Designed miniproteins, single chains, continued (2). Designs and how they scored, part 93

Each design is a single chain, and the fold is of that chain. pLDDT is the mean over its residues in the fold that is shown.

## One batch from the design tools (miniprotein)

Design m7232
Fold by ESMFold2-Fast:
Parts: C-alpha cells; structure tokens; sequence
Structure m7232 (fold): chain A 102 residues (1-102)
C-alpha cells in the first residue's frame, strides 16, 4: 500500500534531504501521488525540527488524506498542487543552504 511504501522509505532515510530527493525521483517516474505527498510531508516535518517518528505520523495522515480525496477531483488536484509547492520550497531551501556552504 501507499502507507507501507511511505513507512519503508522514511524508516530507511537518514535525513529530510534524502526524502526530498526520493519524492522528486518518484514524481519523474509517475509514481503514486499519495506516496509523493507522504514523503514531502515527512521531509517538511523533519526540516521544521520534528522527530522522525512525528514526521512518519504526519506522512501517514497525509497519505490517508490523499487516498480519501481520490473520488473528489478538485480536492485531489489541490492536495497534489500543495505537495508540489511544498517540495519546491524544500528544494529551494536546500539549494540556499548548499550555496552558503561554498
């Protein structure tokens, strides 16, 4: 399930940057939007200083929300756009951090 895939990826990740990279890779591969949303929510949570356990809980809630929205095209699209926006913001913050280390 999307929940099992998200849990596996988060448990095997070392930091939020790995989750951001995996979410972007999954978008490029046309993977399940619920998995992408869950990973992005976890990455955002970890970036904000929350524990990996809290990030997993937020990710699983996000997966459930996207799954519940599959029969509502407007809500499903809005959630997917929010995920893309959150992922882009995290990618920009990572790039800014890396440029400051140079």
Amino acid sequence: TARERVKEIIENSKNYKELVDEARRLIAEGADPAVVAGLTAAAKSMYEGKSKEQALEEALRTVDEVEAARDDPIRFTALNLQTIGDLLELEMKIKEEEEKKK
Scores: mean pLDDT 84

Design m7233
Fold by ESMFold2-Fast:
Structure m7233 (fold): chain A 62 residues (1-62)
Amino acid sequence: MDAREQAAAARALGGAGAAAAGWEAYKSNHPMSDEAARAALEGARAGRDAEGARRAGQLYHK
């Protein structure tokens, strides 16, 4: 990959990582279904920015 493709891959990976971190933090504080966690992770995989991944984690905290 050239530098631009590497940057794009890093951003996608960062978004997924942020969603995973949010899910782990939420799970440690609350009982929750894997379905809600999966929805947040799927949002990150769909190419959401890291900010979007953080918001996805907050949305399933209803």
Scores: mean pLDDT 51

Design m7234
Fold by ESMFold2-Fast:
Structure m7234 (fold): chain A 89 residues (1-89)
Amino acid sequence: DEEGKEIQELLRKRAEELANMSKIEKAAVEIAQLEVKSEKVGMPQEKLDANIEKIFERYGLNEEEKEEALKLAEEIKEEVREELEKIES
C-alpha cells in the first residue's frame, strides 16, 4: 500500500526531527505514532499499552517524565491525525 508507506515515512521524519530535542519528546513522538497506527490497524488496547510501556523503558523515563510524554503525545497525536487525513483525502 503506497499510501501506507508515505504516511509511515512522514511519521518517521517528524519523529526524527522532534527526537533530536529530548528523551521525553522522543518517547512522546513514538507514542503518538503508535496510537495513530493502532487506530488504523485495529491494535488491541492491551498490546498498545504494552508497547507504550516498552517505549518508556527504552528511554528510561520516570513517572513524572512518563506523564509529560503522554501529554505531549496527545498534543502531537491530534496534529498527526490531521496530517494523515489530509494525505488520505
Scores: mean pLDDT 74

Design m7235
Fold by ESMFold2-Fast:
Parts: C-alpha cells; sequence; structure tokens
Structure m7235 (fold): chain A 102 residues (1-102)
C-alpha cells in the first residue's frame, strides 16, 4: 500500500539523518501499489532545478524526489542526503539514501 511505502521510506529517512557521512540505508517497495502495472518514477529536480530523469534511475541531492505510483506521487524531501531510486524489472523500486558530508 501507499501507506506502507511511506512508512518504510520515512523510517529509512530518519535512520539516514542519524548516520555518519558516507553511510547508506536502502529500502525497497513495489512501484505499482494497488494498480497491477509498473509505474515509472515521475521527473525530479536537483537543488539547482536541473531535471535529473524520468527514467529507471533518478538521483537527488539536498532536494525533493517524487516517485510515481498508481495512487499518485510519493514526495521525499531530504536535506543533507543523496537519494537514489532504481526501478527494477520485477516492478520493485529500490531507494538508497546516503548521508552527505557537511
Amino acid sequence: SVEEAQRKLGEALRRAQAMAPGETVTVEFPADLDAGAVQAPVPSYDEDGTLLSDKITITVENGTLQVGTADGPLTVSAPGLRIETELREDGTIKVTLTRLPP
């Protein structure tokens, strides 16, 4: 469910904010929550407003990421973190959070 994905992502974000620079945490969830089809990530932008990608892999640093689902976008704002998303062949989104140096 969207709620389960948000819960897992929120937990991972809290862990990442407590990490030392360079440490990572990974969370995975289905891309297509309750839709029966794989959803590609929505376009995301870095802190300079540069479009990163609407493709399989999206990277955001000190910014906001949106992930497309059938129930709408999930929005993640993560200052001090690097967020990487990867859409896998099985329809799973893998999200990796890395603590940036100060």
Scores: mean pLDDT 61

Design m7236
Fold by ESMFold2-Fast:
Structure m7236 (fold): chain A 97 residues (1-97)
Amino acid sequence: ALEEVKRLAKEIIEYLKEALETGKVEEYLAKAEEKAKELARLHDENQSPEIDEVVEETTREATKLVMKIALKQGIDLSEEAALSPSLAEILEEVLKE
């Protein structure tokens, strides 16, 4: 399960990077969402600290990439950041780059 979780995590991040680089947001977000659902299922079936860590790291990196995609598409994330300290921290990291 851990190797499958790591593979799915990598595929999710690669699809989100492709969405950001190509501008084919709808296509690659749909692919990333499908892999994210598979990852969530494996995580639900296989509760372990190692899998939890991979899922947490992947969620943070995916959120950062989704924020970059949204900003590139002209979406204002200020309201979303105001609702969550974690989202505000990730948004600050994105804007600092």
Scores: mean pLDDT 77

Design m7237
Fold by ESMFold2-Fast:
Structure m7237 (fold): chain A 78 residues (1-78)
Amino acid sequence: EAISLNNLGLVYQAQGNLAEAEKYYRQALELHRQLGDRHGEAVSLNNLGLVYQAQGNLAEADKYYTEAGLIDIQIALE
């Protein structure tokens, strides 16, 4: 379900529908957070970063990429 939401976001992103892609990636992010799935959370954050980068919003993209990177480091320490 969270994976399916990320996949749906990828489909919309491939179609150039960045608004729908963002919506599904945010839903995936929230679901991963509710489940305590830190790896899935990082994937969704990276996908949101890509959407903001594609929109030209580099400041927002950087925030999402940074948060995802910090989670990846935390997972690597486990």
Scores: mean pLDDT 82

Design m7238
Fold by ESMFold2-Fast:
Structure m7238 (fold): chain A 103 residues (1-103)
Amino acid sequence: SAELEKAVEEAKKALEAAKAATDAAEVREAADKAFEAALKAYRVALEEGTLEAYEKALEAIEYAIEAARIALEKIPGDFELEERLGVLQFLRAVLKYLIKKLK
């Protein structure tokens, strides 16, 4: 779907912004954008219920996890970033389960 593809691309662009960030505020904003894009991809994939949709949402989640890890390296001990990373890891596990169930 166009909506899911857009969410994956937004998560990928946010990860690239996190990698290019020069200060803590920029890296935090990039990680936040990646997280929101990944949540959107996850919700759209659940609505579609297809193997391809779950695989695309998993891709968006992986981009957001990497962005959060980059942000935590620059802002260690940020509770909200650690909580968001935990949420992303949980959603990744759910998507992997759903993918296995459909294969």
Scores: mean pLDDT 90

Design m7239
Fold by ESMFold2-Fast:
Structure m7239 (fold): chain A 74 residues (1-74)
Amino acid sequence: MKSKEELIDEIIELVKELKPDISEEDLAALRDYASSLSQEELEQLLEEIRQLTNLPQAQQVAALDALLAQIRDL
């Protein structure tokens, strides 16, 4: 079992692995969004990001950028 803080940290670490050049602004927006989610929603978000690692590398960044854009619209 993980706390919400631990889930948020894992999400941030995975995002940084998928997009090492991610801006601090995008990371802050993601962290703010993640902090608004329930523990179950955080676990779902973590799993969605983990599924991105199974995509070809050329598609991973594009899929992550699309997810980050949707988060900014919330």
Scores: mean pLDDT 78

Design m7240
Fold by ESMFold2-Fast:
Structure m7240 (fold): chain A 77 residues (1-77)
Amino acid sequence: SMDEALRLTGQAYNHYLLALDYYSQGNIEKAIEHLELAIEYLRQAARLAESVDPQMADDLRREADYLEEKLEELKKK
């Protein structure tokens, strides 16, 4: 449902903000954990949005892909 997709999107952004906060503190392990959770919630939200708002689903997948690229960069350091 759209309500569930929006709820999961909100959870993704909360985890993204936590990842940024941990990164700023030098806690790379927790930054990675929260970034991975943000990506998972965005992908779940995209799947739920597909039948209701294909544009939103596509935008959420692009956001998840972008964060996944940043996650891989972070894991190499």
Scores: mean pLDDT 89

Design m7241
Fold by ESMFold2-Fast:
Structure m7241 (fold): chain A 87 residues (1-87)
Amino acid sequence: SSRVALLQQTLSSVRGAKVLTQKILAQTSNPELKAKLEEFLAQLDALIAEIEAAIPDPTDAQLAAIRQRLEELDQQIREIQELLDTL
């Protein structure tokens, strides 16, 4: 289904974001940025688990929950960008 295909694509993107975040975290010495990146990784792991659970037969409730987590991650990305701008 189109919904399953979109979730699989989203899962690939989130997994990619996790790999990139881990690489940045490995090179980061700033303690505030490190803490934010560690929080971001935890949220990415939670989203990966939710998408994987939804993929076989996504419900409207699961899609709404995934959308909410994506909005929360967008907020965290903005906070990380603001910290990077101060370095």
Scores: mean pLDDT 85

Design m7242
Fold by ESMFold2-Fast:
Structure m7242 (fold): chain A 93 residues (1-93)
Amino acid sequence: QAAEDAALRERLKKFIEEQAKKNGAKIHPETQEALDRIVELVAEGKLEEAVDLAIQNGISLKAVKYALDKAVEEGRITPEQAEETLKLFEEKQ
């Protein structure tokens, strides 16, 4: 699994770099602060609170996905936590 996790992280890194290059996605400092809090809540297993915070701050699904994918790459959260959070976000909209 370690080799598969390394390959997944490499793919996520390339995906993040390509999306940043293609969209020039500017994250405002206030949005970045909210995204950091969302990642912390997901790491604590508070997925519903993380989703509520994202919705309250008007954060797009794309920005949430970008932050969660980056957190997975950095080892802050698991891929499963990221996927479950994204599903809850989509269901709540």
Scores: mean pLDDT 74

Design m7243
Fold by ESMFold2-Fast:
Structure m7243 (fold): chain A 90 residues (1-90)
Amino acid sequence: DLEKKLQQAEQELQQIKQQLGSLSSAPSVAEMEAIYQKLQQLLQTAQQILQQSQQLGDTELAKKAQELVQEIQQLIDRFKPHLEKIKAAE
């Protein structure tokens, strides 16, 4: 069920956002890398849902999946420079 997979992916993204908001002022490289890996995996899941919804002709589901892909990509783009900076500090 693609709709359930999309809902689960949306919930996972909200959990990641909550985790990012609860990080200390000096998070470890390991913590940041773990979050980055989760975001990359979630992006792959969202892209798969988008492709499958397009194949099924479900335009509403495809639109929601595309919005999720864009949100995850934007979060990765914002997060990556912070991870690089923390790595450089070690």
Scores: mean pLDDT 81

Design m7244
Fold by ESMFold2-Fast:
Parts: sequence; C-alpha cells; structure tokens
Structure m7244 (fold): chain A 64 residues (1-64)
Amino acid sequence: MDIEEGLKAAREAGASEEALKLAREGLETQDGNMAMKGAAAMAATGGSEAGRAVAEGWRHSGAG
C-alpha cells in the first residue's frame, strides 16, 4: 500500500492540514474508518483525485 504516496499527492494538491491529520491518525492507529474520513476531507479540499487515491488504498485493505 502506497499511503505515503497518496498523502504526499494530497498535500501537493492543496489538501488542508486538518484533512491530512485525520488521514495520518487513521494510518497510525490502523483505523480505516478514520483514514476514510481523512480521504473524504482531502477530496473536498485538495481535489477528488488525491482523496480518491488514498480512499482506494484503504478500501483495498478492507476499510469501510
């Protein structure tokens, strides 16, 4: 899983620090639900492509 790549892409796309924080917290706690919330917030603030990439990675891990 390239979650690091997704987070970097989201940050470069202009995702908010709050959205990135939620995604990171989900990654650290392995809470897919929290990570999906972060991905959704990134899609809303930084663009759908960046958020979708992160969300897709978490979906493949069985989150959601």
Scores: mean pLDDT 60

Design m7245
Fold by ESMFold2-Fast:
Structure m7245 (fold): chain A 89 residues (1-89)
Amino acid sequence: AEELVERVRELGRGIVETVRRFARGELSAEDAVALIRARREELARLYEEAPEEARPEIERVLRETEREVGRVVAQLSPEQLAALQAAAR
């Protein structure tokens, strides 16, 4: 359970860092979306496999990850945001 929660934290940090790298121009929108999608898919799978007692902690990590992503996304230009949305289609 603890190892699973640590993997969830690692995936969350990876998602935040991917968005930051995109914001800095270090990563294309297509690459950023692909990396975020892969990590979110693994995260969703880990959540489904998690024992019930571990789910509240995973949900907390997910909420904090979304909060951090939201802070980075709020700093993106309208053009950067449109590029991410186009790549996600």
Scores: mean pLDDT 84

Design m7246
Fold by ESMFold2-Fast:
Formats: sequence, C-alpha cells, structure tokens
Structure m7246 (fold): chain A 70 residues (1-70)
Amino acid sequence: SDEDIARLEQEIKKLEELIENKAPNRELVIQEASVTALVMKLLLENPEDPRVKELADRAEELARKVQEQI
C-alpha cells in the first residue's frame, strides 16, 4: 500500500542518517534489520511494483554500507 511504501521510505531515511552520523553498531544493525523486514514484506505483496523494487535496491546498498562500517 502507499502507506507501507511511505513507511519504508521513512525507515530508509532513518538508516541513511544513522550511517552518516556514524551511529553505534547496535543501532545500525537494528535499523538495517527493520528496513530488510519491510522490503521483504512489500516484495511479497507487490513483487512487480517498480517503486518497491527501487526501494529494495536502495535498502540493499545501505545494508552493504552497514556491513562495511561494523
């Protein structure tokens, strides 16, 4: 839904801010897990939605940045 997409966008922004501010590893891992769970939910519900695919790709790039930082 549009509400779930907006929620994922907000969670992605929060993860980006935590990465930029060099937040503690615990906060980075927890936020990355939250983003990943929302991506998986939306991909299962709307696998062909281009907005969901774009956000999933962005989330994957951020997950890689988290792994480089821990």
Scores: mean pLDDT 85

Design m7247
Fold by ESMFold2-Fast:
Structure m7247 (fold): chain A 72 residues (1-72)
Amino acid sequence: ALSPEAARVELELESSVGMLRMARHLGMPRSLLERIVRQMDEIAREAERRGIPISPRVRRMMEEAREEVRRL
């Protein structure tokens, strides 16, 4: 089972991916999409610095989301 801290981090990252996909679907400005990616990456880096594990599932979601923005 995930620790409470790991579960919170995964929820934050999943929420960021969901927000990014919704913003992209609604045709929001590229600057906003890039800001969401930056905030998502910052959350992940801080989690890694604190030794909080991020599941392969969530890492794949993040990589897919970055690629979706990169292709704009």
Scores: mean pLDDT 85

Design m7248
Fold by ESMFold2-Fast:
Structure m7248 (fold): chain A 81 residues (1-81)
Amino acid sequence: AFMFSDEERAKLYKEIDVDGDGVMDAADLKVLMEMLNVDGSLTVDGVYDAQAREAVRILQRILGLKEDGVLDDDTMRGLGA
C-alpha cells in the first residue's frame, strides 16, 4: 500500500492547486483523485488506506470542511458538483 509522507502531501496539494491562487475547481480535484489511482469513486465508510485518507483530508481543507478523512456528502458533492 502507498504511504503518504509530508513531501507527497505537499506535492498533491501543489499539483491540485497548480496556479497557487487559492482557487480550487473540479479539474484540480480530478487531478488529485487520479494521482491516488482512485477510479472515480470514493469510499464513504472510510474503509481505505492512509493515502486515500490524506487525499480526502486535503480535499476537506480545500472545501472548508473538517479534516478527518471521512467522506461525507459535502465532500462528495464538492468532487462531483
Scores: mean pLDDT 53

Design m7249
Fold by ESMFold2-Fast:
Structure m7249 (fold): chain A 68 residues (1-68)
Amino acid sequence: GQALQEAQQLVEQSPLSQEVINARLRSYALSHKLSLDPAQLLPEVVQHLSSISDHPVDLLALLLKPPP
């Protein structure tokens, strides 16, 4: 849906390396007992964020916030 498309754009525009992005997404998935399948990792995280907030992409942006 729209949230997943916006999440994909956020990941593509992120200054973080793919390794760091994947590590943060995996950490979130582990903490919430979500699938660790690499192909489902971003969709699973976005779906879980959508279940707890009306602004899942904003929460994802906080998870992927670069250090100052």
Scores: mean pLDDT 82

Design m7250
Fold by ESMFold2-Fast:
Structure m7250 (fold): chain A 98 residues (1-98)
Amino acid sequence: MKYLKPNELLKKVLKSVGLEGEVYTLEEVIAAFGEYVLKNKLANPNPEDSTIVDVSDSPLGEILGVKEFDAKDGKEILEALLKQAEEVSEEEVEKLLE
């Protein structure tokens, strides 16, 4: 399983959706990202009309390095999020939870 230790910028986004942990799975980070987008109404409420998310005035835009992104392009989102976190091994997770 892939575990991520978020940097300070990503921690701000995670904390805004109620996550205050030190380590998360990739799936948890992606879920938190989606919750942040919904909570801040950054996406079109009807995805059939547009899948473009405007992040130009949010911390999320700073994380992604873009003003907007297409929610259908998960690879761009994934690559940007991985730059804001350090990948940790299962052994390192056990030591952090010790």
Scores: mean pLDDT 70

Design m7251
Fold by ESMFold2-Fast:
Structure m7251 (fold): chain A 70 residues (1-70)
Amino acid sequence: DLELLRKATESGAKSALYVAELYYKHTGDKSFLEHVKKLSEEALKNDENIMLLLTQVMSATLDGLGKTQS
């Protein structure tokens, strides 16, 4: 169901952006926020591979969080 996939992508993009904004507030590093914004916009524009784009957005968010732990 494409409608369900679209809603899932929107929810994932919003969550990734929220986490990226928290990362920016904590570290002052805007580059990660800009990267997540770009990926989220691409995921919302394209329906050719929504699952792959959503996975990439989530992976970028987790990678950014991991870097703050070291």
Scores: mean pLDDT 63

Design m7252
Fold by ESMFold2-Fast:
Structure m7252 (fold): chain A 62 residues (1-62)
Amino acid sequence: SEAGERAIELLKAGKLDEAAEEVVRAFEEAGATSVARHIRALMEAAKSDEEKRAILEKVLGA
């Protein structure tokens, strides 16, 4: 999806919060609202950029 591709580009650029918003939006558009909420919660609970990156890499398969 275009949102997934944009999320990967943002992740590569180190824009973790913007990448997370693109991922969340993609899941919401796909009707996976519970998954989108869970990802948002994980990103909010993350205590470091390293932890945020690990979450996004796992979700995007990168």
Scores: mean pLDDT 81

Design m7253
Fold by ESMFold2-Fast:
Structure m7253 (fold): chain A 61 residues (1-61)
Amino acid sequence: STKEKIETIVRQVVAYAKKHNVTDRELIEKMVRTYGRLAGLSEEEIEEAVRLTLEEFEKEK
């Protein structure tokens, strides 16, 4: 489902950013948008994935 695709992208990007010490918000957003486009998400679904990824990142701070 679309929701599962979004959740998978969020978890993968967060895991990658933590592993490689990527803290730059713009770079994280670009990663989510690029991966979302490759996964065939719509623009609205990509923006939701960006929002959820940034939310997850803020919970760690």
Scores: mean pLDDT 81

Design m7254
Fold by ESMFold2-Fast:
Structure m7254 (fold): chain A 85 residues (1-85)
Amino acid sequence: GSEEDKKILIEHGIKAAEELFKKGRLEEARELLEKLLKEAIKTFGEDHPLVAEIELRLARVYEAMGEHEKAKELYERARAIFEKL
């Protein structure tokens, strides 16, 4: 259904963000991952594996940008989700 379609779109978006990250387009990768995070939380709730995956990727982008405290917070959020599953 619509939620399955949104999952596919979010997964494709994560792949697009990874390509931006590999190209050093950090701000574009961050903006895309933040939009995907909001959509994933809205569609699946905060404690979903897809939310954790986006948070991990967003943390890597923040680390690459030198935003170590923001990266740490996102890693801790993702880890907490994985530990509940």
Scores: mean pLDDT 87

Design m7255
Fold by ESMFold2-Fast:
Structure m7255 (fold): chain A 103 residues (1-103)
Amino acid sequence: DLVEQLVEALREAARLGREIVEIGPEAPEELKAKFTKAVEEAAEYALKIKETGTPEQAKLAEEALEALGKLLGGVNDYANGISEEKAREAIEELEEVAEKLAE
């Protein structure tokens, strides 16, 4: 199920983002690479659902893409010492979208 794959990918991206936020700007490059890959994988599933899913699923997939963009930006900003708050907010938003998709 493509929706289940998106939910798992979104949760993995949120988990890795949270791990980077906990470690801070000195987070290992390997962890940052895993995070970027998880975001890209989740975005790929979301794009497929946007094109092939129901109108309701497509709307949630668009919300997932927006949340993933905010997460990537927020975590990258924090890795440069700019803001922890944006990264934490983006993680919570992504987890909320994953929960709605799982329903």
Scores: mean pLDDT 81

Design m7256
Fold by ESMFold2-Fast:
Structure m7256 (fold): chain A 77 residues (1-77)
Amino acid sequence: MGLSKAQVDKLLELLKKVGIYLSEEEKKAFTKIALGEEPTTELEKELAKLLDVDKDGVVDLPDVLELIELLKKDPNL
């Protein structure tokens, strides 16, 4: 389920554009998990679990997961 670095960067820019601002730690955790790297922190483990199953997010994660699905269907969105 790894996204490319470009897809992750595009997701982060889309989040900013719609008014969702992630902390530096949240951006790092999201980027690491979205790239398919091994989760090491509790936040990273939560994000990995949410990317495998849709659930209520901790910090606006439902919107992020929806954007991930859009990018998987159309990476040139």
Scores: mean pLDDT 61

Design m7257
Fold by ESMFold2-Fast:
Structure m7257 (fold): chain A 89 residues (1-89)
Amino acid sequence: NPKVEKALESIEEGKKYIKSKEEEQQSLIALIENLSLLNNEKIETDGSAGTPVKSVTVTFKDGTVITVDASDLEALEKVVKKLLERKYS
């Protein structure tokens, strides 16, 4: 899907301006939250205001449940890709 590929390229381009792994983690988690809200998919994070997020769980409309460790940036990116595919498919 060209729209998904273009969105992923924009994310990769944005990484060039991220100075730390913590900033990259926060950006990916925020993107997952925003995309989950736009798709009306359920998102749960282990954390509260002022507490670092430990894990992110997304329940997709098709019944797929994905739980990722917030320290696993590759797994967070995979969730973003899946949410983008669902938004544009």
Scores: mean pLDDT 73

Design m7258
Fold by ESMFold2-Fast:
Structure m7258 (fold): chain A 91 residues (1-91)
Amino acid sequence: SKKQEAAFKYAEGVLEAEERLVKQRQPDAKELYISKSELMDMVDTISEVMTEEEKKILYEKVEEATKNKDKISIEEAREIFKETFAEIEKK
């Protein structure tokens, strides 16, 4: 739906903004990492355009991906969002 497409596009924008900020802090890094706290701030921002059911899917995937981890790569965060919106689209 157009609403789900808009939410996905918003999530991509949030991730691009975060990647830009992380790149400024880690200019020589081959792979960019964010803390679990930074990921949760990004997730909370994205969740503002989602329904309660869609939020549950997002938070469950984030919890699974960050289980026993203090940090996650930007590429792993991108994959979590892709998988979340793919699952939402199936409904």
Scores: mean pLDDT 79

Design m7259
Fold by ESMFold2-Fast:
Structure m7259 (fold): chain A 89 residues (1-89)
Amino acid sequence: SLAEKLKKAFEKHGVKVSEELLEEIAKYAEEKGVGFTEEALDYIAELAKKEKLSEEEIKELVLKAIELAKKGNEDVRVHHVILAYEELK
């Protein structure tokens, strides 16, 4: 599942994220019909570690990236995550 893929990416980068947040993100992506590239999942986790993002900031980042990808009728890619992060600064 997407929640499992997100969990593995966060664990790989040493980021602790609640199961509730992972499931919320997965449900939102499913409702929007948006998938994620493996590179985007890894980049989200790496960015969260590097910038010391809180769970609320991670949620805002990922939901914004999903919205940007949906507008382009594509899966979440690294560039959507970069754009989402720039808008949230």
Scores: mean pLDDT 88

Design m7260
Fold by ESMFold2-Fast:
Structure m7260 (fold): chain A 82 residues (1-82)
Amino acid sequence: SAAAEAARRAREAQMLARLEAEIDRLLATTDEPEVRAIARATRLYMEAQILRRRQGDLPLADALEAEAVRLGTPVAEALEAR
């Protein structure tokens, strides 16, 4: 089971690296503000989940998730949530 867990983590790390590269490419090639905001929010959310999974800096994970929600929420929806 330890070997199976290590193999699962290695595959997850490879998939996350590929997703991060795709987000980087998208941010380098688009000037659409909404697309950029969603791409940045997705990156922050992924980083937060990695920190939680590793039992790392949980307050930092919480802050990254909050920032992801802030960036990904349309201004109109943010105003309605008040």
Scores: mean pLDDT 73

Design m7261
Fold by ESMFold2-Fast:
Structure m7261 (fold): chain A 60 residues (1-60)
Amino acid sequence: SDRELLLELMAKANKETEEEIRRKYGDMSKPKSFEELSEATRIATKRHDEAMEEYKKAKA
């Protein structure tokens, strides 16, 4: 059950990350600057960290 919750939260984070990146930067197949790629990575990391914090809170 804990694993299922984590997978669900990570799937949600991945979907939200893709939507936010697409909204801000458009199609990722288009050439991107280093700065745009760095910001996209930061967004993905933040979403994953938020998912892990929700998981920890639910488990506590």
Scores: mean pLDDT 73

Design m7262
Fold by ESMFold2-Fast:
Structure m7262 (fold): chain A 83 residues (1-83)
Amino acid sequence: MEEKLKKELEEAKKFAEKHPEKKEAFLKFIEEILNEKDIKKIEEIAEALKLAYEKMDEELEELKEQVKVLLKVAEIKLEKLKS
């Protein structure tokens, strides 16, 4: 169990590092999980972590798309100003 949880945590940590704005919140949540000693709670938290991971992927895709649009319009304007 603990080894499986560690693997999930390592994957979540790598994903969080790519998204600094959510890094601290995600890592703090992970620390709270590691601080839990009730097996039943850990099982429920693991399920919630899986759902959060999938949800985060969906939300990040939307955010990344919006940021890309903003970057493109800013770059176009900057290119005109630099001319």
Scores: mean pLDDT 67

Design m7263
Fold by ESMFold2-Fast:
Structure m7263 (fold): chain A 67 residues (1-67)
Amino acid sequence: GTLEDARKAAMEGSGVDEEGAKAIGEAVYRAHQGLGATPEEGDRAVRIAGVDWQTASRGAGKAAEAL
C-alpha cells in the first residue's frame, strides 16, 4: 500500500478529520518503511489528530492494514 492508502484507511476507519488522518497515516507509513516511529512521533500524531488515544489507535490499526 501507499501513504495515501494509509491516510484514507485511518480517516474511514476512525472518523478523524483529514489533517488527523494524514498525521496518523504518515506515522504508520514511516514505521512500515522501517524508519522507526519513536514514542515522541506517535504522541505528536495523536496531538495533531486532536482525538483521544483510543480513536487514534484505531486509526493507526486501519492504516497499518492498508499498507
Scores: mean pLDDT 69

Design m7264
Fold by ESMFold2-Fast:
Structure m7264 (fold): chain A 96 residues (1-96)
Amino acid sequence: EEIEELLKKPLSEFSQEDIDLARLVVDRLYQLFPNSPLLEKLRQYLEESEKVAAVLGHLLRKEGIDKYLDLSPLELFVKAGNKIAEIVERVVKALE
């Protein structure tokens, strides 16, 4: 429901940094798990809607994932993979 409320907000209420964060995190995870059905589906949603990228990025920043952007893809996954997976699953579920 919280994610549904975020999806109703205009894109102008989100930052470009949120959109960039979502795309960067998903790209890095895809480098580790290129055959993941969940990540492939998420990449399709991000390609179809900047709003989905903005909402995902907003939630990732809220959990402090932006603090790990200087880490390698593997280090990011070790430090924050479970939090990222939880956020991704919630966003994908809200879009279904």
Scores: mean pLDDT 80

Design m7265
Fold by ESMFold2-Fast:
Structure m7265 (fold): chain A 75 residues (1-75)
Amino acid sequence: MKEAEEALELLAKGVAAMPGVKSAEVKIEGKKATITVTLEGSEETIERVKKAVEEGAKELGERYGLEVEVKFVKA
């Protein structure tokens, strides 16, 4: 679904622009989407990023009927 892909890419771009984020990538396979976020920053920055990504991923998963998995890795 094009709208779901565009929304997930916009979320990834927004996350990648946040302080303490090295990269954010989206992979869509059928009805499953995986967002991988590479983090480098203070504990406060990491918590802020995690909250924003998890909230966005949940909203998009509910809206488009996708299973959205979020993976956080440290740089």
Scores: mean pLDDT 79

Design m7266
Fold by ESMFold2-Fast:
Order: sequence, then structure tokens, then C-alpha cells
Structure m7266 (fold): chain A 66 residues (1-66)
Amino acid sequence: SAEVERGGRLAREAALRFAREAKEKDPNAESEVEEIDDTTYKVTVKIGDEVIERVFDGLELYKKLK
């Protein structure tokens, strides 16, 4: 499905951007990007004892562009 392909790309790009921005803001930040499925990506950012998890849903991101 075109929605799945575009949604997956949007979620991946959003996840990678979030990880990159976290490292730019704090050089001690460790970030991990994980593909949950074709349209869902999870980012985990660890800064010392703090852990921040975000999930990017590509289908929701795709709907916002319509």
C-alpha cells in the first residue's frame, strides 16, 4: 500500500530527526532507533539516569499531510 510505504518513511525520518536533535542538544545522549513494524518506529534516548521513549506512528503522520 502506498500509505504504508509513505507512512513508514515519514515515521523513520521523524525518528531519525528526534535522535539527531537529542544528540545535538546533549553530547552525552545515547539514542537508539528501532523499527517496530512497517509504519512504526521507536526512539529511546538515554542521558545519564534519564530515559525518554517516543513512538512515531507513520499512518498518523501521513494523515496530517492530507
Scores: mean pLDDT 82

